# Designed miniproteins, single chains, part 79

Each design is a single chain, and the fold is of that chain. pLDDT is the mean over its residues in the fold that is shown.

## One batch from the design tools (miniprotein)

Design m2732
Fold by ESMFold2-Fast:
Structure m2732 (fold): chain A 82 residues (1-82)
Amino acid sequence: SMEEIEEARENFEKAVEELEKYNPEYGKKVREAYEEGLEKALETLGKVIEELLKNSKTEENRKAADYGRQAAGYIRHIMELE
């Protein structure tokens, strides 16, 4: 439904905002990918999460990866509803 899509978009935006607090460069890349489309956003999030998990020794990288996973979940949900 339109309401579910809007909620998922708002939740995606909040998750990316949190990601940017821990890693501004990756947050920017995700936002740029989102402007190109949902598929590009999902692909970029997968790569960002993988890179963060390679360096998961810091709390900042673990938190960033968690918000990245949340953002990816919302993109998948939007794609399922469309």
Scores: mean pLDDT 85

Design m2733
Fold by ESMFold2-Fast:
Structure m2733 (fold): chain A 91 residues (1-91)
Amino acid sequence: SLEEKLEELVKLMQENASDKKKAQEYLDKFIELAKPLLKKYLRDVLKLPDDEVEKRVELYERLLYVELEKWQGADEAEVEERVREIVEEYK
């Protein structure tokens, strides 16, 4: 199922976090599969306008890349500051 594929990709990203290329490939595959589902949820369930849907998808995509950097050993304070900066851009 799609859910099983997404769960496996998260596991593979975590297990291969130290292999930057491999972790990035798994994250890219996760985003490719998850992005249409997120857009559908935001639009159809939450009934957000199209501009807000695009804004929220971009925000979550950027936050996923920061989460990968955290698993790769980025400093906690640097990760927290980057999250704050990203969230502020989308206000």
Scores: mean pLDDT 83

Design m2734
Fold by ESMFold2-Fast:
Structure m2734 (fold): chain A 80 residues (1-80)
Amino acid sequence: MEEDVKILEKYKPEVVEAARRGDAERVQEILDKAIKESKNPVFKSALKTAKPGIVRAAAEGRADNVEAALDNIIDFLKEG
């Protein structure tokens, strides 16, 4: 779990920055990279489930919503 938190914390700034610019394609690329780096099926499932909503929020320039979604996943990983 600590490794998965580190993966997401590592990519979070870049994802939020891409979302602020409305760069949904870049957000999708970074999230796919995070999914690939994890060995945890729970993390992969959680991020795959959240991905469509995060990508959509990024396309709309809703960086705050993207950050909140990533923070919710980080909190979930820290609690388990």
Scores: mean pLDDT 83

Design m2735
Fold by ESMFold2-Fast:
Structure m2735 (fold): chain A 67 residues (1-67)
Amino acid sequence: SELDEIVERVRKELQAAGLSPEAVENVARALRDYAERHGLTLEEFKELADSVVRAGRRHVAARQAAA
């Protein structure tokens, strides 16, 4: 499904950004659950997924800069 494709893209992008496998799976599961329960449109879900990936990348970069 297109929802599955978006979730898989998020997993790959967060893994590439340096998140742990546990964090990646928790985020992916939370996104899928939220989208399915709260009636997000596919476009809204894509926008949410993109925002989450951007936030994850910024978080890792900030943590690495502080280390």
Scores: mean pLDDT 82

Design m2736
Fold by ESMFold2-Fast:
Structure m2736 (fold): chain A 80 residues (1-80)
Amino acid sequence: SREELEKKLNELLKKAQELAGQLLEAIRNNAPRSVIDQITQQIVETVDKMVEILEQLGKEDAAKSMREQKEQLVALVKAA
């Protein structure tokens, strides 16, 4: 149902926010590259699930924007 999809989207958003905080802390503390890459991959997987739900909800523009933000994050991490 739409309500179940919106609930799942909210849960994934909270997870993405938590992972983003962990990524920022890892970068600030000069964590090993493997740790930074692992957290980044978890963010990517979480965002991909959010994009899928947004597409199911007919929010194509939001899905596209989120996909673009994901690609920007991946590029930024690879450049660091």
Scores: mean pLDDT 88

Design m2737
Fold by ESMFold2-Fast:
Structure m2737 (fold): chain A 85 residues (1-85)
Amino acid sequence: NDEFVKEKQKFVDLSTELNRILMKLYLEGRRNNDQQFIEEIDKYSIEQQKLIKEGSEAIKNKDMKKLKETIKEIEKLIEKLKELE
């Protein structure tokens, strides 16, 4: 199914972007010795791990609805994190 392949690729691309943003913010917190900011970014990293697990499970089960829902949640998290940049 071409649609499923495209959504799977979108999940991979967004997961990569989310990891890039989180790493950038984590390094910024470390450079500034901002422990409170690092702890906040760690919370988002936990949310990222949950979303990656949910998306991977949806891919394994070929659950298009769940995959699309997880992609939307990753997009929301990316948008929220960009406000912290």
Scores: mean pLDDT 88

Design m2738
Fold by ESMFold2-Fast:
Structure m2738 (fold): chain A 92 residues (1-92)
Amino acid sequence: TARLTLTVTFADEEALERTAQYLADHAEEIAAILRESGLLALTDLSVEREGDRVILTLVLEFASAEGARAFVEAITPLLLEAGAESVEYTIE
């Protein structure tokens, strides 16, 4: 198994809400990405605030490191297009 720590930063709450709505509108595409990547579990989710900035950290477990990488490569452009300011990750 592989652990993905994904950190997504939003400029403000409005950017987070717009991103959530965009992901909901693309739910079928996201579901396909999750199925194809071999996601096993979401093990942790944390939210931090710095002024208006919102930082989400997700810890995800995948069947393989290749699947974790494929997930990040697929989800990152969607998150950025939806309104996320930045996406950073670590795979262990």
Scores: mean pLDDT 85

Design m2739
Fold by ESMFold2-Fast:
Structure m2739 (fold): chain A 111 residues (1-111)
Amino acid sequence: VAEEVIERALERVKAAAVGEGPGRVLLYRDGELVEEREIPYRLAAADQRALLSAAQPEVAAVSRELGREVVLDTSDVPASWGFAGVDVGVDEEGRVVTAVALVDDGRTRAT
């Protein structure tokens, strides 16, 4: 379920929080942005590649569940966005769901 993926991403984001303030979590399904959620935490910038690497165990689990290779692809997310957390799961229809937490550094924009 998509909500479970979001909850896991929010837990990672909360652990990475550097203070209170507005942040954002984006929910993607099969590469399409389906939801943007505000969170009450200010986040620190992190390297996208390191975050994607940290998510590999979940990507592998999803691949096993679907019986096919699943690639976590954030190429549709602008390079100007910072990341604080990424999580991956499968919804009730077998579609890949990705939750991406953005860094609010005063210049990062959801476009």
Scores: mean pLDDT 58

Design m2740
Fold by ESMFold2-Fast:
Structure m2740 (fold): chain A 105 residues (1-105)
Amino acid sequence: EEVEKIKEKLIDEIVAEFLRIRPDATPEQLEKVRELVKKAVDEILKIYEDNDVITPETLIKIRNVISEFIEEVKKLFPDLTDEEAERLYNFILKKTLEAIREIGK
């Protein structure tokens, strides 16, 4: 399915960005990060499906999901800096909104 392909690409791009921030992450740590990314992407896409439009309220919900994801990543990587966390947050928000636009075509 087109949506499933867009979702898989989004997950892969987010994991790749995390690897650029943390190139020394172990395979086991990366698997846990991928699971967290998949969960966050699933929640965001459900928010979009339930609302069918990106409203200010929908955007707040999406931002909250990304913030919760970052907090879970910080539990796995307690040495993650605020700058690294902000970089990852902004990347996910940008790529997620791009993916939603592609799905909405």
Scores: mean pLDDT 84

Design m2741
Fold by ESMFold2-Fast:
Structure m2741 (fold): chain A 70 residues (1-70)
Amino acid sequence: MLSEKERRWLEEAERLVENARTIEEVIFAEAQVVLLRALALYDPEFRKEAGERLDELAEEAVRKEKELLA
């Protein structure tokens, strides 16, 4: 199970991706997701619990970036 700290990190990343409406907000959201995905490489428990959701958030952030740049 995720620690309270890890759960808050994931919740914040989700909030940032879901609420991003400008290119600056999307870049910040992408940076947060990349950081958490990097941490997951060295934390097998975090990767098991959050990895799929982090991958989904990364795809959503990239989708929003492409839409804003089009």
Scores: mean pLDDT 84

Design m2742
Fold by ESMFold2-Fast:
Parts: C-alpha cells; structure tokens; sequence
Structure m2742 (fold): chain A 90 residues (1-90)
C-alpha cells in the first residue's frame, strides 16, 4: 500500500539523518513526496509542497549546528514533517 511504502521511505530517511548523509535523505524525501502526491488531491499536493519547503528551510538552519545537535534537531524536524504528512493523508 502507499502507506506501507511511505513508512519504508520514512525509515530510510531517518537512517540517512543518523548517518549524516543529507544527499541520501533528499533522494528518499523525493520518493516520499512523490508517493504521497499519488494519493492526494491537487490542493493537498500544493499543501505538501509548502510543508516540504518549510521543512527544508528549517533543516538548512539545523545543519549549521554541531553534528550531534544537528542530528537531534533534524530528527525532530523530520518527525514533525511526517506528522503533518500523515494529517494530510487522514
């Protein structure tokens, strides 16, 4: 299901944050956004794009922190983003 695929992608994104691999994170994030858009209305797709852009802006700020603090902040921001994606899918 799309939900099962989204959970698998979310797991890979979390692994990328833990590894400090931002390029791998973005690759999986593109797959997650595309997967979610396939089951969303056009209006919900626009909202998802806004949420993702907000996440990326906050993530860029978090990446300026020392590595351990950046990892913790990025994980918290990612969990917040996932919660908002789940709300769109409900």
Amino acid sequence: SARDQLLALAGRMADAIDAGDWEAFLEEAERLVATAKAVLSPEQQERLDELYEEFLERAEEAKTLPAEEARTRLMALFEEFLGRVEALLA
Scores: mean pLDDT 86

Design m2743
Fold by ESMFold2-Fast:
Structure m2743 (fold): chain A 70 residues (1-70)
Amino acid sequence: SAKERERQIATAPPEERKKLLDEEVDEGIALIEAAVNTPRIDRLELAIAHTPDPALRERYRAELARLKAK
């Protein structure tokens, strides 16, 4: 858990603690980015599956690729 990780960081040697803090920040950012984009990605995949119009499907695929390219 995040709380257990915070405890590990607090008890680690100074040099290891800095690395663990950097990793924690990066993982937190990645988790927030995933959470924000997941509903839109799901909606776009559903739209691609159910849209018979080739032009609209291509627009939805382009948007999906843009979001996944982060």
Scores: mean pLDDT 72

Design m2744
Fold by ESMFold2-Fast:
Structure m2744 (fold): chain A 76 residues (1-76)
Amino acid sequence: MKEEIEKALEWIDKNITRAVGTALRVSAALLEGDVERAREIVREMAKEMGTSERAVVEAFLKKGLLTEEQARALLE
């Protein structure tokens, strides 16, 4: 878990524009009530980063790109 989160954090630092763009797309899907679409975006990002969906959500939360409420919706 910790190593997966560190890997996700390093990826965000190297790809900040893409990370911000992804966070906006996830937030938009959640605002529309489309949790399945939001999870699909997170899954695609996890695959690209070579990590787990949980690590992506935790890393985005730590970087302030997602709120705690959004993180709960994605991991619930």
Scores: mean pLDDT 83

Design m2745
Fold by ESMFold2-Fast:
Structure m2745 (fold): chain A 87 residues (1-87)
Amino acid sequence: SPSVIEVLETMARVLEELYKKTGDEIIKKAYELIKETREKLKNASEEEQKKLLDELIAKLRELAKQADPETKTLLGIVAGELRKLKE
């Protein structure tokens, strides 16, 4: 299975590619948050990783409130996948 770092890198890359196609600033903010969290995770303990993932999920949920329906659905899927990584 991929590491938490590898999953976040893939999510950020996919969202960045989508931003290049759509120009949706909410998608840009989402991948910037994911990249920032990925950087913090590099030296984090298991408990710190869970906290960082919780903070990222909360931030993505707030960002989704400002999004169109398609982007809102996408951010909901991303948040759901991040929640699974806490297991």
Scores: mean pLDDT 87

Design m2746
Fold by ESMFold2-Fast:
Structure m2746 (fold): chain A 55 residues (1-55)
Amino acid sequence: VEKGIELAAKKAGKSPEQVGAVLVVPVSETEVRVTVLFVDENGNVVAIETVVVPK
């Protein structure tokens, strides 16, 4: 899960400090889908990224 958040942040060009919400959904026995919502200092959504990573 932590690797999924880090990968999503790199893909979005955002820092981990901008993470506003994370949704983790199992997609198979070995993988999870991690959706990360990034916000600015005022709470406005600036990016949403989804990655699939091993459990």
Scores: mean pLDDT 77

Design m2747
Fold by ESMFold2-Fast:
Order: structure tokens, then sequence, then C-alpha cells
Structure m2747 (fold): chain A 68 residues (1-68)
């Protein structure tokens, strides 16, 4: 299983990768879903708090990846 930091690191790699826009978008969505799931499991957060952290930490990286 990926840690929260490993998921974030993978997202940062995607914004610098050679993947197609469609592949970047699909992988970015999968990483967001994994990050929410891990926040709920590892930090015992509810969905609302997990989404708040996604918005703060991961969504900006995802938005950058899909624009590349």
Amino acid sequence: SDSLQEIRDKMEKLINGELTDEMINETSEELEEKYISLLQKEKKLDVEKAKELITAQLKPLRDEAVKK
C-alpha cells in the first residue's frame, strides 16, 4: 500500500512525466481516490476532513498534471 507521502510524490512525478494528457488525468483521479481512502484509514478522518486535505495538498498538483 502507498503511504500519503508516496501518493503525493507520484503526483509530482506525473506533472513532469511523458504520459499523455488522458493517462495523466486517469492516474491523477486514481491517486486522489487513494489519498482520500488512506486519510480515512490511517488518520481516522471523516470524508469531509479528507476532502479538505486533498484540496489543500493534492488537488493543486492534480490540476497542474492535467494541464500539462
Scores: mean pLDDT 71

Design m2748
Fold by ESMFold2-Fast:
Structure m2748 (fold): chain A 72 residues (1-72)
Amino acid sequence: SSISQSRQQLEDVLYESDPEKYKKAGEEALKQPTVSQQAQVLIDAAKEVAKTADPDKKKQLDQAIQNLQQSL
């Protein structure tokens, strides 16, 4: 599905940008009962990582966030 593809893209960029925050966000997402709520946890974590990321990683995170939000 478009949600699964967009989520995978966000998870990949988040892992490359901040593997520790990705790990914690992934664990928190698994506690959520719905796909949309799981995606929202990852989006929120990615927005936080984007605040301190270098320009290239920030652009990738912002695009992946937008793609996942549009898929929800």
Scores: mean pLDDT 86

Design m2749
Fold by ESMFold2-Fast:
Structure m2749 (fold): chain A 100 residues (1-100)
Amino acid sequence: SLEEVKKLIEELRRYAERLLASPDPDAQLIGLEVRKLIELAEKAIKEYPELTDFVIEQLKRVLEVLRRYEAGEITPEQALAEIRKIGNELLKKIDEYEKK
């Protein structure tokens, strides 16, 4: 479980680096949002290990969005919206644990 989340973070970090190195401004913006989500995921698993399975599911969702984006199945705007939605869901879950 913890090994799985580490592997997913490493895979997503490589995706973000590749997107940020792109000359395409849309790809750079998506890469920045993925990087922000990775930082949030790392904070979540460090502070709230109980959230590890939830974080794994969110990271898998991001990876699927990125695969669909790179395959040309969704627009940059759609990819960005989905990644932001996933990030917001993760942030809300962290906030619930911080306040309770």
Scores: mean pLDDT 86

Design m2750
Fold by ESMFold2-Fast:
Structure m2750 (fold): chain A 70 residues (1-70)
Amino acid sequence: EVEKLLKEMEELVEQAEANKSDRAKLIAIASEMGLIMMKLRELNASKDVEEKALELMKRLQEIIKESAAS
């Protein structure tokens, strides 16, 4: 369950990389990432899982920042 959510987050980050110029898509991906983070909290995910999820969120934020700077 938790592993599936992390995999979904990884796939969303890959989609963000592929769609850097699509602002609407990036906003949608950010919303989905937020929902997955909430689900991980509800499942009381381990600290290691939470750290991996935060790294993926940081990567997404970097993609959005690069998109906004262009």
Scores: mean pLDDT 79

Design m2751
Fold by ESMFold2-Fast:
Structure m2751 (fold): chain A 83 residues (1-83)
Amino acid sequence: SSLEEKIKKAVEESKGNPMGIATKVQEVLREETGSNILASAVGKKITLTAPSSDAKGIADAKLAADVIKKLRPDLEVEVKTVD
């Protein structure tokens, strides 16, 4: 299955809380891409953080953010870069 399908499954299999979504999405991104992507949640906001030097990791984090937004429009999702 595609990365998009795996992220969709992770969101659907979470308990619907933002922390659960962040944890499952982080696991999928790290396993499938090898990128050091961090996912965190505060309230209804999920933040995905990718290394600024990792163009593929940034693209994959943005794909994951788009999937989360489509499935959970009640949540705020942000992609950040570090380093």
Scores: mean pLDDT 84

Design m2752
Fold by ESMFold2-Fast:
Structure m2752 (fold): chain A 96 residues (1-96)
Amino acid sequence: MKKLEELKERLLEAIEAGDLEAALETLREIAELMGLSEKQIESYVALLRYYFENEDKEDQLVAAEFLVEGIEKGESTEVVAEKYVKYKKEKEEKLK
């Protein structure tokens, strides 16, 4: 889907630029395009905000990929968060 690919690129660019508001707006547009409910959209937006506030740029980009995949697959934010926690544990083990 051409529009989805364009939005994914905009999301990654916003994260790389450190533009929180642009990143949140773009994730909302992706979720709306994929037909998520307003409640689901708010949950995904809140989770992205959390990663922006608590993670470095590299991990924010990885978290954004999990969020977009979760939206595309219709997964809950809890499932997305669990996948991200697993990624962080595996990353920490590789650095030891």
Scores: mean pLDDT 83

Design m2753
Fold by ESMFold2-Fast:
Structure m2753 (fold): chain A 71 residues (1-71)
Amino acid sequence: AARRRALQRQILTVMATQAPGEYLSPAELFELFRKAFPEVDISRAEFNRVLAELVREGRLERRDGRYARVE
């Protein structure tokens, strides 16, 4: 729970630096995440799971496998 909430907050922090309505691939978003939080060791599987959770919670929007922050 605590790790998941920290990862959600960190991902949303990265998304907040992007333009509204900008859709990023999981690979692009992962690279931005690693640049912003180089000390965090995270698998792509865990990262993708957290992205799916943020979409389910209405905090990110997904289109054609790409992710944007909610407008």
Scores: mean pLDDT 83

Design m2754
Fold by ESMFold2-Fast:
Structure m2754 (fold): chain A 72 residues (1-72)
Amino acid sequence: SMEEASRLLAELAKQPEKTKRVAEISSVNSKSKEFYDLLYETSLKGKEGAEEGIKKFPESKPSFEFVYEELS
């Protein structure tokens, strides 16, 4: 869910080197519940979740790759 994705991003933001990337994800893509649901699915399903997110939001490929790389 959006709340679960927001919690996930908040946890990643605790790492200083990732804070700016998390802020970019949150500021640019904060408008879509579906986007955040797909980010959360990526954290659970890894590459397969990322592929679905990228199909729906191709401009946000770096956001899905970030979640996939950090949590898979």
Scores: mean pLDDT 72

Design m2755
Fold by ESMFold2-Fast:
Structure m2755 (fold): chain A 102 residues (1-102)
Amino acid sequence: AKLVQVVGETGVVSPPHADRESGEMAADLLHLLERGKGGEILEEARTSENPDPFAVAAALLGLETLLATAKSQGIELDPEVRARAEEAIELLRSRLPSAEEM
């Protein structure tokens, strides 16, 4: 599924679905950081000398997209979850080949 729409023009108070969206976003971040393919990719990026660049790029895009979406929708993330996501982003960025390296 693609998250596509933000109601950008109205100061509408969060609908009842906002609490569920916040919980789902926190669960997605937890999944990326601590379990499933996300956790495996982070361990490979931390421990491997040659991590898969596609897996690293996909994990980075996923984390950045979730954080950007939470910010744009005014969803408050747990500070510990946010800090872990930011640390993971820094790690993943350090493992991507530089655009200047050819």
Scores: mean pLDDT 61

Design m2756
Fold by ESMFold2-Fast:
Structure m2756 (fold): chain A 78 residues (1-78)
Amino acid sequence: GAQEELANQLEEAVKNQDFDALSQLLPLVRSVSHLEAIANGLKEVPQEQREALTAFILSVLPKELREKAQQIFQRLLG
């Protein structure tokens, strides 16, 4: 479905560090499953790039999801 398609697109855009795709997709995020897909993508990103990419993602996500995103990223990325 559309939600699973968005989750897959988010994970791939994160893995590829595709800032243009992320700028288009991140405003569409509504669910915890999308945040977990983003975190799964971040696990595949080298640590050297991960911090900057995470900061970018948090800046573009809807404000109401930022705290939950930080909690999920902290839990899954350590």
Scores: mean pLDDT 85

Design m2757
Fold by ESMFold2-Fast:
Structure m2757 (fold): chain A 93 residues (1-93)
Amino acid sequence: SHMSPEEFEVEVKEALLLIEVAVTKYSSAPTIDRKTVERIVELAREIVASGNPQARALALEALRDVLKVAQEKGSDPEVIELLRRAIAEIEAA
């Protein structure tokens, strides 16, 4: 029941990703900014790099949730493309 330092780092990144998703969903901002999406995508990629299938599933669900919010808010097409590309890359891995 002792986590390795590497396992602990992945769990911290998962928590940070979920916080970013929650902020995105409940934000009063009219759109999601590109820097926020880039940060979310990077966190998702780092989580997936752990090789844990459950971490990969969590990252995919988080990215899909953010994509849905970005589409509902009418975010920049470049932001939507960034999310779609990240999802496709992770699904192919």
Scores: mean pLDDT 84

Design m2758
Fold by ESMFold2-Fast:
Structure m2758 (fold): chain A 73 residues (1-73)
Amino acid sequence: SLETELAALSVTLFVLAGSPPSDKAIELLAKIAGVSVEAVRRKARELLEEVRAGMSVDELGERHRELVKKLSE
């Protein structure tokens, strides 16, 4: 879902910033977003693999803005 992707992207950005969120923080984020914590963790791992494969942090930021726009409708 878009909510899962946005939550996972937030987790990924904090990991890349050197401030990985705690398990409790991820669980709270998933609860607030109304999504599975396992789905958020899985999607965040997939996004980190995309970054390792060459995706820039700027591309992640643009993807975040696009998701926020879609969820705001």
Scores: mean pLDDT 79

Design m2759
Fold by ESMFold2-Fast:
Structure m2759 (fold): chain A 89 residues (1-89)
Amino acid sequence: PIVLSEEEEKRLQEFLEKYGEEITKLNNEIQELVEKSKSLSKEKQEEIKKLVNEMIEAILKLARGEISPEEFLKKLKELLKKIKEIIEE
C-alpha cells in the first residue's frame, strides 16, 4: 500500500476540494473504461496497465508538489484518451 505523509494527504485533500466535480467525472469515465478493459486481449490489458501506472505516478507527483494541479489534470485527460483509443481499436 502507498502511505502518504500528512503534508501529502493535505495537498490531495485541497486538490479534491478545488477540483472535486471534475475528478468525480473523470473517475466515472475511468470506471467505465476499466469495465470495458475486462473483455480485451491480454496484450491490450498490458498496454492499459502501463497507462494506469503512469496515472498512479502522476498522483504521487501531485501529492509531493512536483506537478501543478493543472498539469496533473492535463496528464490525466491525456492518459484517459489513450486508454479510450486502445479500447475502441
Scores: mean pLDDT 78

Design m2760
Fold by ESMFold2-Fast:
Structure m2760 (fold): chain A 94 residues (1-94)
Amino acid sequence: MKEEAYELIKKTIEELYKNKNDGEKVRKIIEETYEYIKKLPKKIQEALTAALLVARYGILNELPKDEVLEKALKAYEEVLKGKKTLQEVVDELS
């Protein structure tokens, strides 16, 4: 699961940045990724949702792809390990 989760996060961020100038495509990528995440166990769902929210924030604020990838992976790990809640990640992005 860890390697599969990391690959999902990396692939999603690569696709978002590839399509960053197409708001409709960006929204569709996020929605499709979230639909996949909803099928996973609750703890993994929360951790991947945190990573996806960081990726969305990065695109909207025009942050560099590499920085967003590092922050998304960190958010995934911190939520998965119980160091942060999903709500705390949401609050940090506001």
Scores: mean pLDDT 82

Design m2761
Fold by ESMFold2-Fast:
Structure m2761 (fold): chain A 75 residues (1-75)
Amino acid sequence: DVDKKAEEIIAEARAEIERQMKEAEELLENGKLTGSLDGRDISEPEAREEVRRRAEERAEALLKQVEEHTKALLE
């Protein structure tokens, strides 16, 4: 069943992205992720928000690509 296989691929990709985002969020919250973004300490609330936004945009783009690729396989 191609539809079932496609759904499994999308679900697996989504779960993996969520896991990676959760790990990144925990590192930011615990202050273990140190450095700077555009010359600002990523421990600053604004820098953290920008990191989260970029991660979310990347995750959404990746999920869209996976969904589009999987839909192409259904053709």
Scores: mean pLDDT 65

Design m2762
Fold by ESMFold2-Fast:
Structure m2762 (fold): chain A 60 residues (1-60)
Amino acid sequence: SRLEREQRKQELVREVSRILNSDLSPEEAGEEARRLGERFGLPQVTIDELSEGVRYQKER
């Protein structure tokens, strides 16, 4: 349903925020984001973008 998809998106956002606010290194944060995307069944392109974006954000 639309509600289930919206709840899943919000859960993904919360999990990404948790990774970004963690003490993980950029490499570890990128890997955690990749595994998160896999768990959520995201397309490979989206997983790659999520992983790289999280790593980039942690490097700054």
Scores: mean pLDDT 82

Design m2763
Fold by ESMFold2-Fast:
Structure m2763 (fold): chain A 70 residues (1-70)
Amino acid sequence: SMEEIEKLKEEKKKYEELFEKYLEEADRAAAEGDSRENILREAEATVKAMLYFVKIKELEKKIKELEEKL
């Protein structure tokens, strides 16, 4: 239904905001220097960003499949 598609689009928007947040955290950690702590912080933020990217792609696939049934 259109309502289901709109809910998935809203969820995708929230994950896009979290993806950008964690990309910014990774960039900030990288900019703060090459300490072990900053490298681990960058790695952790990068992994979190990648997890949200996967969720975004899964939602894009679901939205496309539902739109093709309309």
Scores: mean pLDDT 86

Design m2764
Fold by ESMFold2-Fast:
Structure m2764 (fold): chain A 80 residues (1-80)
Amino acid sequence: SIEIPELSDEEVAAAIAHLDALIAGLEALLATQGAQMSPEQQALLRRTIALLRQMRDALEAGDLARFNALALELDALLAS
């Protein structure tokens, strides 16, 4: 059988830490500069934060298929 290599515990922990840092940075950006953004820019930023949180939760659950699906959804959102 062909096994898809799972991420190591260290790689998962590093990815979660990176996502947590990104989420915190984007929440800080919204808090400090949100009043200077359009409603559309604020909505996009809030959706981005929500997707990053879901991606983090998927990694914590070990659900790489869900993580990859959410990453594609985030990429599509940011490319629009």
Scores: mean pLDDT 83

Design m2765
Fold by ESMFold2-Fast:
Structure m2765 (fold): chain A 91 residues (1-91)
Amino acid sequence: GPGPRQVLDKQELAEGALEALRGLVDGFRWLRETGAPRSDLESLVDIAITSIRLLKEAGVPREEIERLVDEILKELEDEDLRRKIREAFEE
């Protein structure tokens, strides 16, 4: 049968994803302030979407995820990229 190593601790995954999203807020701010290319923003957006999905699967309260999403969206001016993040949150 499945051993205990196959059971993922969703709380540990949630804590890692929360830390990643906080780091991404700073990352998006740095890219905005330095005028980094869109491709760098797209890479951070993909990481943000993955982290949002992990937090939702782990059962983190919607309000906590929304707070971090709103902070990312404040640092991100590209409407298409903002829409992708909102879509991942609203899924």
Scores: mean pLDDT 78

Design m2766
Fold by ESMFold2-Fast:
Structure m2766 (fold): chain A 91 residues (1-91)
Amino acid sequence: SKEEVKKKLLELYKETLEKRNLDELTWMAHLPDSIFEVLEIPEGERSVDTIIEKAVELYYETKDEKKREQIIRALAEFLGVSQSTVRKILD
């Protein structure tokens, strides 16, 4: 389900912060603007929850394969994992 996918993405995010010994605010501040542009998140709405929600919703709603690939890349960069890892969770 979409909710299970969102939970898995959140678990990976937490693992990335632990592995890199970084706090959430530092990680979020270091993310490139391109992630938020791909996920259609305005500057005032930037949060971990919004990234995960928007990525999952847009991925399953879009009919454009190129948009799905952009979302996979954005999530991989956000989560600090490979694109193949993200694809396995979403597919």
Scores: mean pLDDT 84

